# Ledger of designs, part 115: designed miniproteins, single chains, continued (2)

Each design is a single chain, and the fold is of that chain. pLDDT is the mean over its residues in the fold that is shown.

## One batch from the design tools (miniprotein)

Design m7988
Fold by ESMFold2-Fast:
Structure m7988 (fold): chain A 58 residues (1-58)
Amino acid sequence: PVPVKERKPEITEEEIKEIYRESGREIAKRWGLSEEKQEYLAEKMANESLTTEELREL
């Protein structure tokens, strides 16, 4: 038998990074930041390398 319906909700690092990227883009877009800053914030949040000081400089 092929158990294709057995989906387990495991959070992977890749899923966590995608969540952070989307959150960063949405936050930056709501702040009216440029597309370049939206990408910058998304990547920083995805890698968890964003510091409070960097966030303030955005």
Scores: mean pLDDT 67

Design m7989
Fold by ESMFold2-Fast:
Structure m7989 (fold): chain A 89 residues (1-89)
Amino acid sequence: TLEGVLTELRILEAAERLIEERGAAATTTGDIAREAGVSKGTIYRHFPSKQALLDEALARLLARRATELILTEGLSLEEARARAEAELA
């Protein structure tokens, strides 16, 4: 459903913001729920686990940051990915 897609995107965007702010390890599902304006139950309706949510959010962040580093610093894809992974660890 459209509402389900929009909710999932809000959850992912909230997770991405929190991961950028404090890293994946310090990001909790409770904080993501609060940031997204949803319940923890709503998160688990869309993602089977915290790890699945974080994996998807991290993949999206890595892609964006790697693209930025390639464009602004001229890094190779491998170098940009490694740098992005280190920043988000």
Scores: mean pLDDT 86

Design m7990
Fold by ESMFold2-Fast:
Structure m7990 (fold): chain A 85 residues (1-85)
Amino acid sequence: SLKQEQAEVLYKQAVQALNEDPNNVDSQELGLQLFEQALQLDPNHKSAKNYLVAVLENELKHRRAQLPPHLRTQLEALLEKYGQE
């Protein structure tokens, strides 16, 4: 469907945004926004959900102290929303 095709494009853009500058807060926020948009269009996009959850767990486990408070709160909320199996 068109929604699934758009979700796939957004997923690929999200992965690219996070990987181009992993330490840039604006790039991280853009990547997370693109993942949310992909999952809004296709809630069953397993690759997007799995990738997002892995990124959220890694950031909160290994980089929690380096995260700005607002971004940390956003990551925790996203993990609660999408981290349920």
Scores: mean pLDDT 83

Design m7991
Fold by ESMFold2-Fast:
Structure m7991 (fold): chain A 104 residues (1-104)
Amino acid sequence: ARFEELERRAEEAIRNGDAEALRRVLEEMAALDPERFGRALVRLGELIEEEDNEEVKLVAAERLGELLLEQVRKNPEEVDVEEAEKQIKEELEKLKEEAKRKKE
């Protein structure tokens, strides 16, 4: 129930363009259940992509990046952790730059 409530709040934050509320909800979701959080971000992905608020997109991308990094660290023998971390950081950097350009 708690996680489902947080997922609903995340949807509301995205729809309202409230980056601060989204950040708080995503942090709480990740703390409660990292695996469910990853699945929830995939489900929320369409709403995030449709959102014109670049701050909301940036917050979601940062939390997803942290979650993906944690997942890579759990399976270091199946993936090159250093290479995967580098790729994730590069993608987040590109998204941050895009958000800054549109925010102006």
Scores: mean pLDDT 66

Design m7992
Fold by ESMFold2-Fast:
Structure m7992 (fold): chain A 93 residues (1-93)
Amino acid sequence: MSVEELKKQAEENIKKAREALEKGDYETALSYLRQALDIATQLIEKGEVEYARKILEEVLDLAFELMRKSPPELQIDAAVLALHAATLLASLK
């Protein structure tokens, strides 16, 4: 997959996660955020560190919103996602 395709997919997943979160579709929001996190990891592998940082920061912010709004059964999954995004961000120093 090309870097441009990965960047486009990351932005689409973030957009869809925000839309799902606004609608109260927390499972769908979590799924899109997990996909965005995976794409950010692939962007890091391809040397697109600054763009991956931007995506990871957006994933982290939305994961915290998901933790605040979601039912308890999804809060753990959202917290794990937030921890993973934060860990990757710390590794990008």
Scores: mean pLDDT 86

Design m7993
Fold by ESMFold2-Fast:
Structure m7993 (fold): chain A 65 residues (1-65)
Amino acid sequence: MDKEAGDAGEAFLKEAREAVEKEEDPEEVRKRMEELVAKVPESVRDFAERIKEGAVKEAEKRAKK
């Protein structure tokens, strides 16, 4: 992977983790993640989509428990 794509991915990862920690509502996490995915370059979008799914699932797990 390109280093620039990796850097954007790491920034996205930080935002994703912060969204999951601050937003306990899975719907709010999904909205935040969708906005973040829209802001990343298309090259990073596949990676961002996978991170989005993980973050949403973790938020759902917290809410469902």
Scores: mean pLDDT 73

Design m7994
Fold by ESMFold2-Fast:
Parts: structure tokens; sequence; C-alpha cells
Structure m7994 (fold): chain A 86 residues (1-86)
């Protein structure tokens, strides 16, 4: 497996974990966030690492004020992808 494909698979796994955490919450806001993460997750296999990073940064900007806890986990995925691309 290439380093890029390994990074993509690690990102997919981390997103699946975030979706599971959001789905475990009974909050309507958490359900909205889970749906947005699921939509992004479905697109990830067809995207470059740079495209994935850009989409995650956009989502992070939206979530940081609305759900700081989920935003913190998303931030860790972003930091990981930045380290791979550097």
Amino acid sequence: MSPEERARQSTITALDNLISMARASPSPLAAEIAARLEALRAQVPGMSLEEILARLEELYAELRERDPALAAFLGRIIDYLRSVLA
C-alpha cells in the first residue's frame, strides 16, 4: 500500500469513528453533524489527500463554534493529514 493510500485509509477509519460518536448522541445537532460527516466519508475514496484536507478544514471551521468536542477530533485528523503532506 502506498503512503498516500495508507493515509487515506487512516482518515476513513478516523471519520468512521467520529460518525459513530456523533450517532451515539441523541441530539438533533449531532444527527446533522453525523449526516454531513457521512456525506464527506462517501466522497473520500475518490478524492486526493489535498482535497480531503481542504474539505475537512472547511467542516472544522463550521464545527468549531457549534460542537467544540467533535471539532477537536476533526482537528486531530487535519493535523495528521498536514503531517503526511508536509
Scores: mean pLDDT 79

Design m7995
Fold by ESMFold2-Fast:
Formats: C-alpha cells, structure tokens, sequence
Structure m7995 (fold): chain A 77 residues (1-77)
C-alpha cells in the first residue's frame, strides 16, 4: 500500500490555531503557543504538534500554524 507523505518541521515561537482532536474523537477549538515544537503536516491536512519542552503531542484538524523560524525540515514517506 502507498504510505502517506508527511512533512516534519522543527520550529520556534509557534502559534497553532485549529480544532484539537480529543481522545474521544471530539473536536475542540484551541489556540496553542510553544517556544519550540515539532510540527508534522500529513497529506490529508491533519497536523500533529509536539511540544519539545513537555513532550506532549497534539493532533489538530483545520489548523493554521504560524512560526518565527524553522530549524530543521524533513520529509517522511
């Protein structure tokens, strides 16, 4: 089966606004700010944000990501 392509960015001064996917599958509108985060953008438009200070991961739909600087970039197949 073809695997979905994703782009992973390590970014600083990040603001993420969108619909947080909760453990029960419900969506919660949220605005998150991180000093440093790993942002994974999936081919289906799902965005995963990992807070590099706490290790917590957030999954968002309909997300808008704003950041000041990209320190690392990689593609995942």
Amino acid sequence: MPLPTAVVLTVTDVEVEGDLVKEDGSLEPIKLKFKEAEVTVHSDGTVEVKDLETGETYVLKNAVVTFKEVTERRSVT
Scores: mean pLDDT 79

Design m7996
Fold by ESMFold2-Fast:
Structure m7996 (fold): chain A 74 residues (1-74)
Amino acid sequence: MEINKKIARDLANVARALGYEELAKLVDEMAEKGYSIEEITEKVREVLRSLGKDELAEIFIEAINKKYEILKKK
C-alpha cells in the first residue's frame, strides 16, 4: 500500500509536470481505489499510446518498474 502510493504520486507528478493533468488525476484515482502498480502502469501506457506518445509510455513504465524494485528491496 505505502509503496503503491509513493510510486503513484511520483508518476502523477511527472505527468502533471508534462501537462498531462487528466493522466495525473487518473493515476491518483487508481491508487486511491487500491489498484496494483501493474494495473496503473498498464493504464498509463494505454493513455500515452492513445496520445501518440509510445516512446514516452515506455520511459514511464521503466521508471516505475525501477522505483518499485528499489522500494521492494528495502
Scores: mean pLDDT 72

Design m7997
Fold by ESMFold2-Fast:
Formats: structure tokens, C-alpha cells, sequence
Structure m7997 (fold): chain A 94 residues (1-94)
């Protein structure tokens, strides 16, 4: 759906901001909060399969934020790579 594609594009933009500012805890929390709000808004418009994909990506984003907030840049970067694979998979279903 166009709604899923819009969500995936937002996630990619936020992953790039996270990579540029991995030590900016206030920004990381803001990105997570904004992504969570957008997901909640979009969930009723998505199919059950799209909801599961979006929720999985959101959970991965939360994990990346936790790693960067802990100062574990390598674990955060690995989490971003995993999220990008999940985005690629989700795009095949959109």
C-alpha cells in the first residue's frame, strides 16, 4: 500500500539521521517517539500482514535507539542493517 511505502520511507530517513547523530540521545528519542506516533496513525489503514511488517520494523528501530543510547555504536549499526533488510522485505509486500 501507499501508506506502508510512506512509513518505510520515513523509517529510512530516520535511520540516516540516527547514523549522522548516534550520540544525540534527545534526537534519538524524538525520532523514536515520532515514528511510534506515525505507526499508530497508520496501523488502522494497513492490512494484517502490513501491520506485522511495520510493527517488526518499529521494534527493530527501538532496539537500534537502545544500543546507541547505551553508547554501543557497533550494535546500533548492526540493528540498522537488520532494519534495512526488513524494509526491503516489506517493500516486496507493498
Amino acid sequence: SSELLEFLELVEEYLEEMKKNPEDKELLQKLYDELTARLHELLPTLSEEEQKLAEKIHAGFALAVLHFEAGDKKAGELAIEQIRRQIEEARRHA
Scores: mean pLDDT 88

Design m7998
Fold by ESMFold2-Fast:
Structure m7998 (fold): chain A 115 residues (1-115)
Amino acid sequence: DEQARLEERVRELLEEAENQLRSIDQLMEAIENDESLDPETKERLLALLEEAKRHLEEAIRALEEGDLERAYEHLIEHGSLAVEFQEIMEGREEQAEEARERVRKKWRELLEKQS
C-alpha cells in the first residue's frame, strides 16, 4: 500500500526533524555560553542555527500537510546550513558560504533525479 508507506516515511521524517530541533536548541545554548568565540563569529553561528531551526519547523509543517516536495526542500536547506556552520567552526569562514551552496546544489540535483 503506497499510502501506508508514505505515512511511515512521514512519521520517520517527523521524528528525525523533531530530534534535530532539540539538537539545534542545545547547540544554540552552547554557542551563547562559549566565551572562547569572538562576538562576530558567535552572532554568525547563532544566525545560521536560527535559520536552520526555521527550515526544520517549515519541514515539519510540510510533512504534517503531506507535502513531501516542500519538506525535502526545507530539509536540504537545513543540511546545507549545517555545512556552513561546520566550516566556520573549523576556521574556514571565508569558504563556508561556498561550501554550503555546493552541497545545496548537489542535494537539489539528487532530489530532482529521484523525483
Scores: mean pLDDT 83

Design m7999
Fold by ESMFold2-Fast:
Structure m7999 (fold): chain A 73 residues (1-73)
Amino acid sequence: ADALEARIAEAKKALEDAKRQAEELRSLGEQATDPKESLALRGKGEAVYQSAKKQADATLAEAQAQLEALRAA
């Protein structure tokens, strides 16, 4: 249980860190006057967030299912 809870917390923290990085890149992209630089920065931010979200969602779903199965026993 504790190991699964730690894994869930770690996944949530990784997602929060990715959100912060994505928001920083998005802000830089919004401030960029060159369209090419703006698109590149915004694209990088979105890719970082989407990758981290997919990993976190998968980890959270698996860990939560295991915890619920354990509670049902």
Scores: mean pLDDT 80

Design m8000
Fold by ESMFold2-Fast:
Structure m8000 (fold): chain A 77 residues (1-77)
Amino acid sequence: MHLSAEELAEGLAAHLVSTGLVSEEEARAIADMLAHLFGDSQRLQALSDEQFRAQLRKLGLDDALIDAIWAFVRSLA
């Protein structure tokens, strides 16, 4: 599935809220940041698991959040 940056931000924010790991405001901020950095869902999906995790760790996200974000990105394939 191909999502635009806006659709990626909205879908990812909703997914993160559903995990209970972050507040709605934090989920939206993380989703908007990632959408702006990577653009669309195809660009995110082009990264390997290791590259994706390494990039998110550089942004200061914890492993539980990285796992939740990666699960969402893989669900779009």
Scores: mean pLDDT 77

